# Designs tried in a protein design run: designed miniproteins, single chains, continued (5). Part 64

Each design is a single chain, and the fold is of that chain. pLDDT is the mean over its residues in the fold that is shown.

## One batch from the design tools (miniprotein)

Design m18218
Fold by ESMFold2-Fast:
Structure m18218 (fold): chain A 81 residues (1-81)
Amino acid sequence: SEQQVAELVKQLESDDKDVRENASEELAKLAFKNPETVIKALEPFKDNKDEEVRLRVARVLNALKKTKEGAKAEKVLKEIK
């Protein structure tokens, strides 16, 4: 869900490295399962003030673009707009 993605993104801002790494892994799993939902939910965080959040969000989005499912999801989202 978009709410779950937002909660994981908030965890990427944590001072605890283990919390950040766990959140990054869970985001990757959600992105593989529901690429359209994750791409849409991550869009507002692409320009986040935290550089670490921006970097990790960009990595998830770039990884999704390399999958067949993620590439299709990106095309669908662009056509709706």
Scores: mean pLDDT 73

Design m18219
Fold by ESMFold2-Fast:
Structure m18219 (fold): chain A 76 residues (1-76)
Amino acid sequence: IETLANTLSLIFEIDKETARKIAEKLLSDPEKAREASKKYKEFDQEKIIKKIKEGKIEELSVEELAAAYTYLALEN
């Protein structure tokens, strides 16, 4: 969790507390996260990343968070 939270904090340019919430959500359903990562191009990345930067993690699904992480890791 701590290593993933540190990685997410750097990738999304957010504080460690917000990154920890994202890490906890992703780890709560790894199967959904994995499937969403395969379909990340189907998600509105700009909208999801904006909500992440605003700290609105509760408004985002595991699938949306996984898709945004995959997008930033592979495309940027």
Scores: mean pLDDT 79

Design m18220
Fold by ESMFold2-Fast:
Structure m18220 (fold): chain A 59 residues (1-59)
Amino acid sequence: MEEERKALLLAFASQLPGVGPEKLAELAKMPLEELIEAVSELGAPLSVEEARAAYAAAL
């Protein structure tokens, strides 16, 4: 549930320019609410549905 949403957000964030393994490890330590805000600041979609669609398009 929340872990799945977090995984989708992290997968999308990994496609953003400037987000390397070190930044992903940092984001992975964040709780879901903080992760959503951090990913928003990086310019990624906020919703799980938007993140899933963007991730699918990136595959």
Scores: mean pLDDT 67

Design m18221
Fold by ESMFold2-Fast:
Structure m18221 (fold): chain A 74 residues (1-74)
Amino acid sequence: GSAEAGLAQLEENPSWERILAGLHEIEKFPLEEQKRLIEFIVSRTPAERLPEVRRLLESLRNEELRQYGLSLLD
């Protein structure tokens, strides 16, 4: 879908970065729960923020989780 102009140019939106960083640390949780959180994050991300989300997903240590998240962007 089209991004909502005006919201995408807010500050860095550290909430998104913190959520992805939190996923990195919540590796103890079931993989399906982590995938669900990533799916939610990606679905709520405006187009202008997708490059930042992609970079954060690429930083994830879990290969399956990283591949899943990146596949949602394509």
Scores: mean pLDDT 63

Design m18222
Fold by ESMFold2-Fast:
Structure m18222 (fold): chain A 55 residues (1-55)
Amino acid sequence: MITRTEALSETTLRVTADDAEAAVEEYRRFAERQGFPVRRVEILSDTEAIVTQEP
């Protein structure tokens, strides 16, 4: 489950969750359905990830 999202820029989010890998997958599916596909994912730790969307 995502516990926090922080906007770093217009296209970049920092995601904090109890399971970052699972949270990133959920967010990616959501973003694709909304028409803002995820361009890049960077797993920082087991609880943190950075997600970058296409402009």
Scores: mean pLDDT 75

Design m18223
Fold by ESMFold2-Fast:
Structure m18223 (fold): chain A 85 residues (1-85)
Amino acid sequence: SLEEKVLEFVKEAEKEYNIDFSDLELDVSSYTPSQLKTVEESMKLFDWIKNKREEEIEEFIRKRAEELNRPEEIEKALEEARKLL
């Protein structure tokens, strides 16, 4: 259900950002279908922004490696950058 997906997202965010959402009194079981849809759309927007950031970082690393004439270091730098995102 959308309710379960929202709860999973909250748990993922708690782990990723080291935040306890229980302090925010977040009760997703009381959410209307409209509110759940808004949360789902916000999650999609967040994922899109995150993915766009990864693309920008990869492009930056690629251009920098070209300027330094060290293309062989690109793959290693990209893998390190992906671990930080």
Scores: mean pLDDT 58

Design m18224
Fold by ESMFold2-Fast:
Order: C-alpha cells, then sequence, then structure tokens
Structure m18224 (fold): chain A 95 residues (1-95)
C-alpha cells in the first residue's frame, strides 16, 4: 500500500506537469485537498481520483461530481464538490 501510494503520487505529478489547462490543474488540486479532508477517503483513493480527472480531461465541477458519485456515492460526492467549490472561490480571491 505505501509503495502503491508513492507510485500513484508520482503518476499524478507527471500528469499535472503535462497538463496545459490551468483551470483543470486548479480543479484537480482543490478536489484532492477536499478528498484528503474526508475521514472516509484514503490517500490512495484521493490520488486515483486526481489521476482519473486528468486522464479524462475533466474541466468542470459537474464532470468531477459524476466521477466522485460513481466512486464514493452521492453524499460524499456532494460534500467533496461543495468544499472544492469553496477552495476554488478562495483561491481566486487570493490572486
Amino acid sequence: EEEEIKELAKKLRELLEKEDDQKRIELVRNTLESLLSEKEIKEKEALEVGIELLEKKVSTLEEAYEILKERFGEKIAEKVIEKTKELLEKNEAAK
């Protein structure tokens, strides 16, 4: 599991470095932060979501919600998306 987490983190970093869409990078980063704040979600699961969002070229909260809903169910998906939206709004205000 520890080795798997390291490999997933490496893959995520490589995908983020190759991504040209800044809004997608911000969406993925803030979604990861939201996921890691949930007690029910393991670090491995959060990293797998980040990779999936980048590989599927997800650009909107609506697209991210569908992936989260499929993986974790509607209740967790709603919580993660609400927190991701708050983080995105906060980061825009900090610019």
Scores: mean pLDDT 82

Design m18225
Fold by ESMFold2-Fast:
Order: structure tokens, then sequence, then C-alpha cells
Structure m18225 (fold): chain A 92 residues (1-92)
């Protein structure tokens, strides 16, 4: 499931606990957009990041960028494999 994959990527790639919490909350919201616990957690993480010193905010941004890059890479690989399968079926 997409939510489980997102949590897995965050655990593998993220080094900052706030970044892990952010992607876990996003994963929960992907399963249920009205999840009040996930919404409050996302709000809490955003508030904590906003209160950080500039150096720590920069570290959170870089860690988030790394997680997003891995998500984009895996999505692209899955789309390329899907397109390859569709093209093979269209030859029949």
Amino acid sequence: MISEKLKEIAEEVATNPLVKRYFYAVAELLEDLNNPKAREELKAVVAEVAALPPEEKAAVREDTRRVNAEIERRIREELEEYEKKVLEELKK
C-alpha cells in the first residue's frame, strides 16, 4: 500500500525525527484524510519546525529533500515499468 511504502522510505532515508513524524502523519492521512490524530500530529510537527533555529530548519529541509527524492525515484521506476508492460500488451 502507498501509505506503508511512504513510512518505509521515511524510516530508511530520514535522519531527523521531525521529518520521520511528518511523513508518518502524511502516510496516515493518505489512508484517511479525516484522521484527527494524523491531522493534529501534522500540525504539531509543522509548528515545531517553524520554531527551530535557522541551522536546524536547514537540516530539516535537506532531510525532507532526500526523502522526497527517493519517493520520486521509486514512483518513476514503477511508472516506467508500467509503461513497458502496456507497450508490450499493445503489440498483441
Scores: mean pLDDT 83

Design m18226
Fold by ESMFold2-Fast:
Structure m18226 (fold): chain A 71 residues (1-71)
Amino acid sequence: AKSEEERVRLLMQALQSDESLQNIAKHYLNAASNEVERRKRIQALLVGLGFEPDLSEESLTVLEQFLQSLQ
């Protein structure tokens, strides 16, 4: 099984290397009405890439900040 840090890193790498996926992910998360919905959507992205969706608050914060930095 992949570690939580490795799952976050691999998701970030996938988003950085695929502009279409990056744009989809950004719009998908920006459509969320609250923090709970955003977390649910982040978990859906992990599942879509074949990873376990469970993340700590720290990992979620890092990933949310990364996604917000995307253009």
Scores: mean pLDDT 73

Design m18227
Fold by ESMFold2-Fast:
Structure m18227 (fold): chain A 65 residues (1-65)
Amino acid sequence: SSQKKLDQALQDIGDQVRDLPPPQAQQTASQLLKQKSDEFKKQGYDDAAKQLDQRSQIAQQLADS
């Protein structure tokens, strides 16, 4: 299921940035979300990849604010 893969990716990224202070957490999350989006796109999980890319852009905007 593409939803289960998306949920797992979001959990894994959240766990990786949990102990980082904002805005560093948002900057790192943006990079990890972008990498995971590219992986999912390559695997054909287009909807999950699009959601990860959108979340990456939001995290980048929060880091830059």
Scores: mean pLDDT 84

Design m18228
Fold by ESMFold2-Fast:
Structure m18228 (fold): chain A 79 residues (1-79)
Amino acid sequence: DTVEEIRRLAEESKDPVAATVLRGVATAVEEGNLRAFLQAVIEYSTDPRAKEAARTILESLDAGASPVEAARAARAAVE
């Protein structure tokens, strides 16, 4: 389950910024609004690390990665 795997990645994240972004990604995947969520984080987040995580996910998705693969890449980039 994609949503469960992303939630697990968030739970295993030691960085609270990575954990928060990945929890948001899991909810956005479940709700079907992932791209809108990522764009909102990029435009409106006050945390540059949250913006980088969201940008990494969006770029990975555009390159053909799955949401789980994109989430792993973002965690690695922030942590």
Scores: mean pLDDT 84

Design m18229
Fold by ESMFold2-Fast:
Structure m18229 (fold): chain A 84 residues (1-84)
Amino acid sequence: MEAEAEARIQALMAAPQAPLSEAEALAAARELRRLLEEMGEAVAKGASLEEITRLALEAAPLAARIRASLAADPSLAEAVRAAF
């Protein structure tokens, strides 16, 4: 299950994504940060791998879109970094 979930996350991250505007990139990065903080809290409190995997699957498409947008427009890096 874990390896299959990781493969799905990798597939989502590899899929072509529409580039984001600066405002959309900031909003997406803030949502990604929130999901990463929730995963960190889940790990710290000993949550199940299934719960952590669910959060990772929610984060994967956001991470993929941010990555594609940064590749298309590197100036978005400042907005993305400001969200973290």
Scores: mean pLDDT 72

Design m18230
Fold by ESMFold2-Fast:
Parts: sequence; structure tokens; C-alpha cells
Structure m18230 (fold): chain A 55 residues (1-55)
Amino acid sequence: ISGIPSPSMKEDLGKTLGIDPESIVSVTITPQGDKAVVTAKLKDGSEKTVVVPAS
């Protein structure tokens, strides 16, 4: 999915990516079998991608 994340989602992603949660303006989540590919778009125009295991 894509869109503006909730405050709690920003906090979780900021902690996972090691960035300021308030720097995150949008998130796209792509499921990939046993994992999810999460791409966060930041206020400075950069993007961060992380792969998280599906529980």
C-alpha cells in the first residue's frame, strides 16, 4: 500500500530505518513472499528502502 503513514507507523519505521520519524512523508509497502519491502519517502526528497521479515 501507499499513502501518508499514521504517527505510530512513522515512529516504528523511523526506529527501523534509523531516521527521524517526522522526516517520513509517504510509505509504500510491497509484499514479497516471506517478507515486505518498505520504501519511505523523506522530506529532503531522498528515499529509504528496508526489507522486513513477515512474521
Scores: mean pLDDT 73

Design m18231
Fold by ESMFold2-Fast:
Structure m18231 (fold): chain A 94 residues (1-94)
Amino acid sequence: MEKKLEEIGEHFEKALQASKVPEDTKLEMADKITKALLEAKTAKTNEEKIKALRKVLEALREFKEKAEALDDKEAVEHLEEAIRIAEALIKELE
């Protein structure tokens, strides 16, 4: 679990660095995703972990939509990897 959460965070950080979205949007996405990842890491039950990971997934998808609107291919690729890892992890916990 922890290693996969780190991989989600790493891909998200690469997306932030590559992204053409406004700085305000980057700060908003960083806040949402960082908080949700911390909730997933500290959750005691699989149900709580899944709930937190779904918040991560929603925020990653929102960021991807914003990046796609700017034709930000590099950020989109990193976000797609983060989304893939989050979806796989949710499925493993179900």
Scores: mean pLDDT 85

Design m18232
Fold by ESMFold2-Fast:
Structure m18232 (fold): chain A 97 residues (1-97)
Amino acid sequence: IEDYEKAIELFKQAIDAIKAGNVEEARKLAMEALRYLGKGGDKLPKEKQSEVASLITAAGILAVAAINYAEQGKYDEAVQAFTDALGVAEKVLEIAK
């Protein structure tokens, strides 16, 4: 649970970094968030592991898309993609409870 809560915190920080124009900081925060999402799986029952694995993959795709948008100067799209990744991370936390 704590690993998923940390991932959520880091995605929120990545959104704030994009809003401040700090693309490299947002990238570092997003990559750290994905690391915590992957780390949180070890304690889950087998059925929950299968369910969260697809969501963690979706969060990864969204975070990479957000970084690509930010690098292109598309900050509104980057914020939206990170917000979508945050929503997926929150869904992972609810399943893990």
Scores: mean pLDDT 81

Design m18233
Fold by ESMFold2-Fast:
Order: sequence, then structure tokens, then C-alpha cells
Structure m18233 (fold): chain A 58 residues (1-58)
Amino acid sequence: GDVANYADEAVKAAEKGNIDAAEEHLTKAAEEIAKSHDSDTASSLAESTVDDIQKSLS
């Protein structure tokens, strides 16, 4: 689905060192999850994934 596609694009952007693009894709994934009425899951997932990507690049 769209969430999985945005997550995959975020990982690929991060692997190339494009943190801004990775963050944008993760935000879009979180927005799609939020549309399903699970804002807590969306917020937690976005925070955790951004942290993991930054740690992998640090």
C-alpha cells in the first residue's frame, strides 16, 4: 500500500544520504496511517523510524 511504498522510499533516500527526502517520505507514511484513525501509531512509527534512520547514518 501507500504506507509501505513511502517507507521503502524513505529507506532508499536515507541509504543515499538524503535525509530530507527520507523525512518527507516518512511524514507521508505517517499521514496515511493517521487517515485510518490511529494517530498514536502514526506518531510513534514516524518518531521511531526517523530515529533509526538517523542512527544508521551517524
Scores: mean pLDDT 70

Design m18234
Fold by ESMFold2-Fast:
Structure m18234 (fold): chain A 69 residues (1-69)
Amino acid sequence: MQELTVYINSKIDEKLAAQIRRAILRAALDYGKRVRIVIGDSISKADQELARRAAEEARREAERALRER
């Protein structure tokens, strides 16, 4: 079996996180793969540092996304 790890860095927008998680699980099952979904609140210690950096990048994206549309 193969395992895919997906990080959802959206503790504020957990609604969207749930939708993405559901879609990924469905796709994984369709391909016969197993997916490990990690939401910001459920990140391993090893991934905590990576999440920190992702937060900075998300900040930049947030400003850009807000002005989109």
Scores: mean pLDDT 59

Design m18235
Fold by ESMFold2-Fast:
Structure m18235 (fold): chain A 65 residues (1-65)
Amino acid sequence: DKKAYDKAKKQLSKKINVDDKTMDALTKQVVDTAKSMSSGFKMPLSDKFVDFAVDMILIDYRAQN
């Protein structure tokens, strides 16, 4: 969980410049999305699920902002 959180935050920080509160909210959304995918596909939480979740959350955020 912490490992997925740290990875998500690092990837988001390279792709978007937002305040700490927004960054924490986006990071939590990425981790929750990656966990949902892991559960849905019956696969372990992997770096690929985190990478995909980062891209999906950023697409959604950019569409709204």
Scores: mean pLDDT 80

Design m18236
Fold by ESMFold2-Fast:
Structure m18236 (fold): chain A 88 residues (1-88)
Amino acid sequence: TDYEAQLDALDRRLDQLERQFRANRDDLPALESLLEQTRQLRRELLALGRRAEAAGEMDRKMAIRFTSLAVRLVGLEQELELQIRKLR
C-alpha cells in the first residue's frame, strides 16, 4: 500500500478546502459543508495514520508529514467554526 500517495491525495484535498474557505467566507451553507468535509478529511487522516502504524510504515518522515496535516486540519476546523458562529 502506497501510504505516501494517500497522504499526497489528502494534502491536495486540504489545499482545495482551504481555497474554498477563502472564496466562500460569507456563504454560511458553503461553510457548513466545508466544516463537514474538513471533519471527514480529519477522520480519514487518523484512519490512515492507524493503518500505517499497524503496517510498521510510520517512519519519522511520514510521522512529521502526518502531524503537519493534522495541525492544518485542526486549524481549518477551528477557523470554519469561528466564521460560522460569526455569521449566525
Scores: mean pLDDT 88

Design m18237
Fold by ESMFold2-Fast:
Structure m18237 (fold): chain A 79 residues (1-79)
Amino acid sequence: EREEIEKQIREYARKLAELLGSLPDEEKREIFDRMIAQSKTPEAKEKLEKAKEAVLAGDVEKAAEYLEEAMLIEYEYEL
């Protein structure tokens, strides 16, 4: 079910943003740079770059939104 997958992605993105938000800035950059490098679509890369900036700014809620968008893009790409 698409709705269940979207809910799971949203929950994972939120938890990931909270975890990343608790890390030192150097570790935040390293993890996001790795995720950006592993992303398969330019649209998802853009969202991950925005999530990185949001986490570095301390905006965990905005980072969660961008992570959710990136994950949804990657999920649809793999379909």
Scores: mean pLDDT 82

Design m18238
Fold by ESMFold2-Fast:
Structure m18238 (fold): chain A 88 residues (1-88)
Amino acid sequence: MKEEYLKRAREAGEKAVDAAKAGNGTLASQYMAETVRYAAEAGASDEELERIADAFNRMSQAALDGNPEEAAKYAREVLEEAVRAMEK
């Protein structure tokens, strides 16, 4: 179960990074919400979820500001934090 969630979180997160790079903030947020949901379902701690939420908020703000490079950077941070939470 945890391995399946990790795989789906990575797939959704990579799609979110690609959408952010393309300037599609709505799609990036939708895919990133899936990554965060899988991390939460896999048992991420409150502290881990707070770090993930902080990066997600920065990603969303950068996308709204029309900065695809910054949005992609924070999208990558969300994915890395989610993966870290799910792996250990």
Scores: mean pLDDT 84

Design m18239
Fold by ESMFold2-Fast:
Structure m18239 (fold): chain A 76 residues (1-76)
Amino acid sequence: KEKALELVSQAIRALDNKDYETAEKLADELEKLGYSQAAELIRKAIEFLKNGDEIKASRYAVAAALVAVGEILDEE
């Protein structure tokens, strides 16, 4: 449960450092844990950041964190 938020936080830190390989690995780990929507949003953030669109990348990273929190809260 808390591990998903930690993985999202680590992915955002990797994106801030432009460490795309680590961010992609963390997205894969999120998907394996069943947080596929958060993983997809991280992957889109990576894509936008690689294309120089830091604003869209930030929006998708924030969306990934919010989706992960929502999935955790709905889990009971």
Scores: mean pLDDT 77

Design m18240
Fold by ESMFold2-Fast:
Structure m18240 (fold): chain A 102 residues (1-102)
Amino acid sequence: LEAEEARAGARAALAGADQLAKTYPELKDQADQVRDAARRALDAVDAGDISAARRHAQRADDLLQQAVDELIKQGKVDEAMAVVRAAADAAAALRPELDAVA
């Protein structure tokens, strides 16, 4: 369960970061930071280090939320919602796996 949750969070962050990089090249550095944290979370899950996986997944989520907040502050609300939707859709795609092990 904890490993699946960390994977779901990391995959959601990767989807959000991909949407950011496609739409806003000026936020590429932020998107790259989210991707780095998310990849570290996935690597930690594969290594069996659930504590590290959780920390890296949380960092990826925090970084993505900061980018979303910046878009909202700039008046780019629809674009911020697109990033949130991409992350939510990726997380929802993993719900059957989480439910199966619950």
Scores: mean pLDDT 78

Design m18241
Fold by ESMFold2-Fast:
Structure m18241 (fold): chain A 73 residues (1-73)
Amino acid sequence: SADERRRQIYIDALRVAIELLRRSDTAAARQIQARVQQLMRDAGLDRAQAEAIVTQQLLDAARRQFEENLAAR
C-alpha cells in the first residue's frame, strides 16, 4: 500500500540521517540521545517509547523546516 511504501521511505531516510550524523561527529547526535534520556526522566517512559517519540519529533521537525524553507523562497 501507499502507506507502507511511505513508512519504508521514512525509515530509510532516518537511517541515512543517523549514519550521516555519526560520520560527521556532530553535536546533533548527542543532542538526540540527551532528548531520549530527558523524556525517560520527565515522562517515566522506557527507552523504546522515548526513542519512538524522538524519532517522530525529528520527522515532524524536518517536515516543518522543509515547508518553512519553501514559504521563505
Scores: mean pLDDT 70

Design m18242
Fold by ESMFold2-Fast:
Parts: sequence; structure tokens; C-alpha cells
Structure m18242 (fold): chain A 61 residues (1-61)
Amino acid sequence: MLREAARNAIEELKKIGVPKSEIATLLHQAGFSYREIGEMLGISPATVRKRIKAALEKAKK
């Protein structure tokens, strides 16, 4: 149910220049796995995990 909305949101965010790391963090908070996010953004799940971890640590500093 969230897949269609997430897909549309990703395309809009890419169009306005939002970084993939922010998009990945948003998708993770919405309940998507690292693998699903990697598939949607075209990056490896390991890269997704590192980007989300870095973003969350910065936000909680």
C-alpha cells in the first residue's frame, strides 16, 4: 500500500534535488528494509545502511 506513494515521493524528491541519504532515511522510517530502499534508489543495501546510520547519528548529536 505504501509502495506506490513511496515511489512517487522518491521521483519528486529526486526532481527537486533531495539527497539519496535523506530519501533513504525517510523510507526506512516508513518501514522499508535496506534491501527495498537500495532497489528503489539504485544503490547497494550496504550503502543504504551506512547512509542511514550516518544521517541518524548526525540528527541525534
Scores: mean pLDDT 73

Design m18243
Fold by ESMFold2-Fast:
Structure m18243 (fold): chain A 87 residues (1-87)
Amino acid sequence: MDPLEEFLERFREALEKDPDMTVYEFLKAVGVLGVEPYLLLAGIDPNTKVKDLTEKQLRQLLKVMGFDDETIERILEIRKEVLEKHK
């Protein structure tokens, strides 16, 4: 499977399972090693919920993780769709 598509599926599944998940829990769920450096570079508290991240904060985190702008937009769209379903 395409590693990008696998990542996007894991992200969707993790948020659908727990819409209140923290950024730390999200990064662990998708298999990121050394979570703390990414959070520090993005200026994000690890206890912040993924749903409560601003678009700018989420974009910065994903950029630090090495995602391109098109992939970042896809991730933002997935978050919006999942969170709208769990109002």
Scores: mean pLDDT 75

Design m18244
Fold by ESMFold2-Fast:
Structure m18244 (fold): chain A 68 residues (1-68)
Amino acid sequence: MGDVIETSKKLSDFIQAWKDSKEQGEVKEKELYDATLRLLGGASPEQAKEGAEKIVETAREIADLVAK
């Protein structure tokens, strides 16, 4: 809703982390890349929302993998 700015900031940060750690998550990398492309490629608000949710879910899995 009104926290789009925070989500955008986290997304930028996550993209950088993904770039460094994508080798460890080949399958997750493809899913994350596709979702990120849809979000940043000038998608509609509807697609942006769906992509953001997908990115967050995938990011959570990657973060868990990297943390341990």
Scores: mean pLDDT 63

Design m18245
Fold by ESMFold2-Fast:
Structure m18245 (fold): chain A 95 residues (1-95)
Amino acid sequence: SKDELQKQIDSLKDRAKRAVTPYLEGYFLLQARILEELLKNGSISVEQYRELLEEMRQYTIDRLRTLYPDHPKTIQIAEEGLQETIEIEVEMFEK
């Protein structure tokens, strides 16, 4: 139901505030936004899903750069891994 979705959204946002890593924070915020789109519009397009994944990737990378400014290898690995995750998630959404 819509009330159940709203409770899940609120729970995910609360979990994001308590997340111990930028990856987990980004993941919970992404899930909350997906549920917000489903609650608001009843569906989400593959293009909108890709856009949300790309926003989550950028948010996570910006957070990592803030926390680890002198660790370029760590940032590179994160950028590559999150990009691979986007392509896998989009392929799974289209199936």
Scores: mean pLDDT 85

Design m18246
Fold by ESMFold2-Fast:
Structure m18246 (fold): chain A 63 residues (1-63)
Amino acid sequence: AAERRARAEAVAQKVIADTKKLLDSLPDTIDAMAEASRKVAEKYADEVRELGPALREIATEEH
């Protein structure tokens, strides 16, 4: 139980860390990539927030 969720969260955290490392190596594009990353994160955060409870209910509804 919860192992899949913990793994997904760990992968997401790793992707964020790897993305920041890549941004640090691209000084000329930092502003553009930072803005794009912020918009994507904000959009996905809203979608996850809206669907999170429903997705959790579906996951626990597997009789």
Scores: mean pLDDT 67

Design m18247
Fold by ESMFold2-Fast:
Structure m18247 (fold): chain A 65 residues (1-65)
Amino acid sequence: MLYRIIELDGTVHTAEVEEVLNQYALILRSLDTGERYLAVRTDKPDIYNAQSLETGRGGTAVLIK
């Protein structure tokens, strides 16, 4: 599955699921930079809170349908 990651600085990445940690959290990997993100499930379907594991920058990850 592919996700669109939108960082708080306006940077946008296309990412894939690298690892499923549990039913609430997954690791996404940017296809553009190779940067990894911790994505945590929100109350909205297909929307996750994302945080860069390299920079600590926050953002949002949205499932691409």
Scores: mean pLDDT 83

Design m18248
Fold by ESMFold2-Fast:
Structure m18248 (fold): chain A 73 residues (1-73)
Amino acid sequence: GPPKPAKPVDVARTLAETLGVPPSSLRFRASPPKGLEILVDGVKRGEFNFSTAEEANDLAEALNQAIENGELA
């Protein structure tokens, strides 16, 4: 697909800073039909809606992967 304007690591870092939490406590969960849930220590704290389900799923996977790979450490 076309390159995204923001990298997943940058998005995850910005969200962690905005919420005042460590990036390692963040997780993301796709919520049908087009939603993305923000989890802090496994508790839902917010959500986004996207134009397509694919965008939500791709972003959730990319954000969780960046956090799990320690790209925010």
Scores: mean pLDDT 71

Design m18249
Fold by ESMFold2-Fast:
Structure m18249 (fold): chain A 70 residues (1-70)
Amino acid sequence: VPGGLPMKTENEEEREKARQHLVELVERHLAQHGRLTDQVRQELQDAAKNSKSDIDFNNKVSEILERALA
């Protein structure tokens, strides 16, 4: 039976969790290619915290990944 919990709280938690999971996957991928640096780690964490939307976050992560793998 569902309690009086706010639906928005779950959406916020899921989004944060999904972003962190994507960051971990990207970090693992870059580490396997010897391209993971402190700068890249910092940029990924900043993107996860500061992105206004999932589209912004995905675009930022894609740019970081492209530059790191170049």
Scores: mean pLDDT 75

Design m18250
Fold by ESMFold2-Fast:
Structure m18250 (fold): chain A 66 residues (1-66)
Amino acid sequence: MRPVDEEAVLEALGLITLAIAKISLERGEKPEDVRAWVDRQLKRLEELGASPEVIARMRAEADRLL
């Protein structure tokens, strides 16, 4: 089982990614550009070992925003 601190950090990075996406959309950035950026960030988190559950939750949140 991964350390709790590491999992918490990866989840926090996912939440920060979604917060930046919201701000970018509010600033009038194109939804397709924001989605492409979010997809790249979530891919990085997956490569860093974020759990499938965390990634699935972040993707669901991104789909609601975009």
Scores: mean pLDDT 79

Design m18251
Fold by ESMFold2-Fast:
Structure m18251 (fold): chain A 72 residues (1-72)
Amino acid sequence: MIKEIDVSKASLEEIKEALENNDKIRLLWEGGVLDIDKKKKEYSSPSLLELGLSKETAEEIGKQLVDWILSQ
């Protein structure tokens, strides 16, 4: 099951808990989404691609964000 969490309203602790307790997570914000498959280490954001970022850059941003949150 995909866990959805609104990062504009959630604390870092709540986001970290969602990432730790679920294999698939969707992070939501105004104008954007980041889909995470934790087991596969896959990060996808159609919203970041629409900003003109390359697929590789968008995936790296998502990965770095998740790794940073989990390190807190």
Scores: mean pLDDT 77

Design m18252
Fold by ESMFold2-Fast:
Structure m18252 (fold): chain A 64 residues (1-64)
Amino acid sequence: GMTVDMAKGVAANALKALGRPVGDARALTPEEARAALEEGLKLPDIAKNGREAAEAGIAAAEAA
């Protein structure tokens, strides 16, 4: 299974792509968090290693 640190890595790269500071991850709306994870998933290494965590994060954001 994915580690929390790997999920944070995906979110951090997605936030960078969205132009948000990594430290503000919890300040994002669910919609912004989903968009950030979606952008991060476009990176090949992240898509390969963080795919399940990114998909789970998107699903959780939609449910919140």
Scores: mean pLDDT 55

Design m18253
Fold by ESMFold2-Fast:
Structure m18253 (fold): chain A 65 residues (1-65)
Amino acid sequence: MEELEKLIKEAERYEDKAAELFSKATQSTDPEEQQKLIDEANSYFDKARTLREKAEKLKEELEKQ
């Protein structure tokens, strides 16, 4: 199902961005930059979580069909 696949794919993209930002944060020697990168990573992680929840709900609805 295209919509389900799209939600999962978008979630994966946000998860990848979050992972990249966390990786950059661990390499940063500036505490202010490190905190900014962590905050951005958490923002992307939250977006991914929301998309994952929408995907699970859609999957449940599709399984009823």
Scores: mean pLDDT 82

Design m18254
Fold by ESMFold2-Fast:
Structure m18254 (fold): chain A 79 residues (1-79)
Amino acid sequence: LLDQAIALISQAAKAAQAGDLASAIANAERAKTLAEQAGAPESVLENLDRAITALQAGDVAAALEHLERAGKLLLAQKS
């Protein structure tokens, strides 16, 4: 679950950088679902929610910042 969530965050960031906001949103939403199932802390889920909101608003820069924070927090949770 954690490895899949991290991979989806990376895919969401790549899609956002390419201007594919629909794929970025879909990957970020799936990452959030897997992070919730893995028992990720509220800080991870909050950053994923903020990233999704930014993507929906077309704010790629804000979305990438929140995706990066969520990814770093999930990596820290692994050990």
Scores: mean pLDDT 83

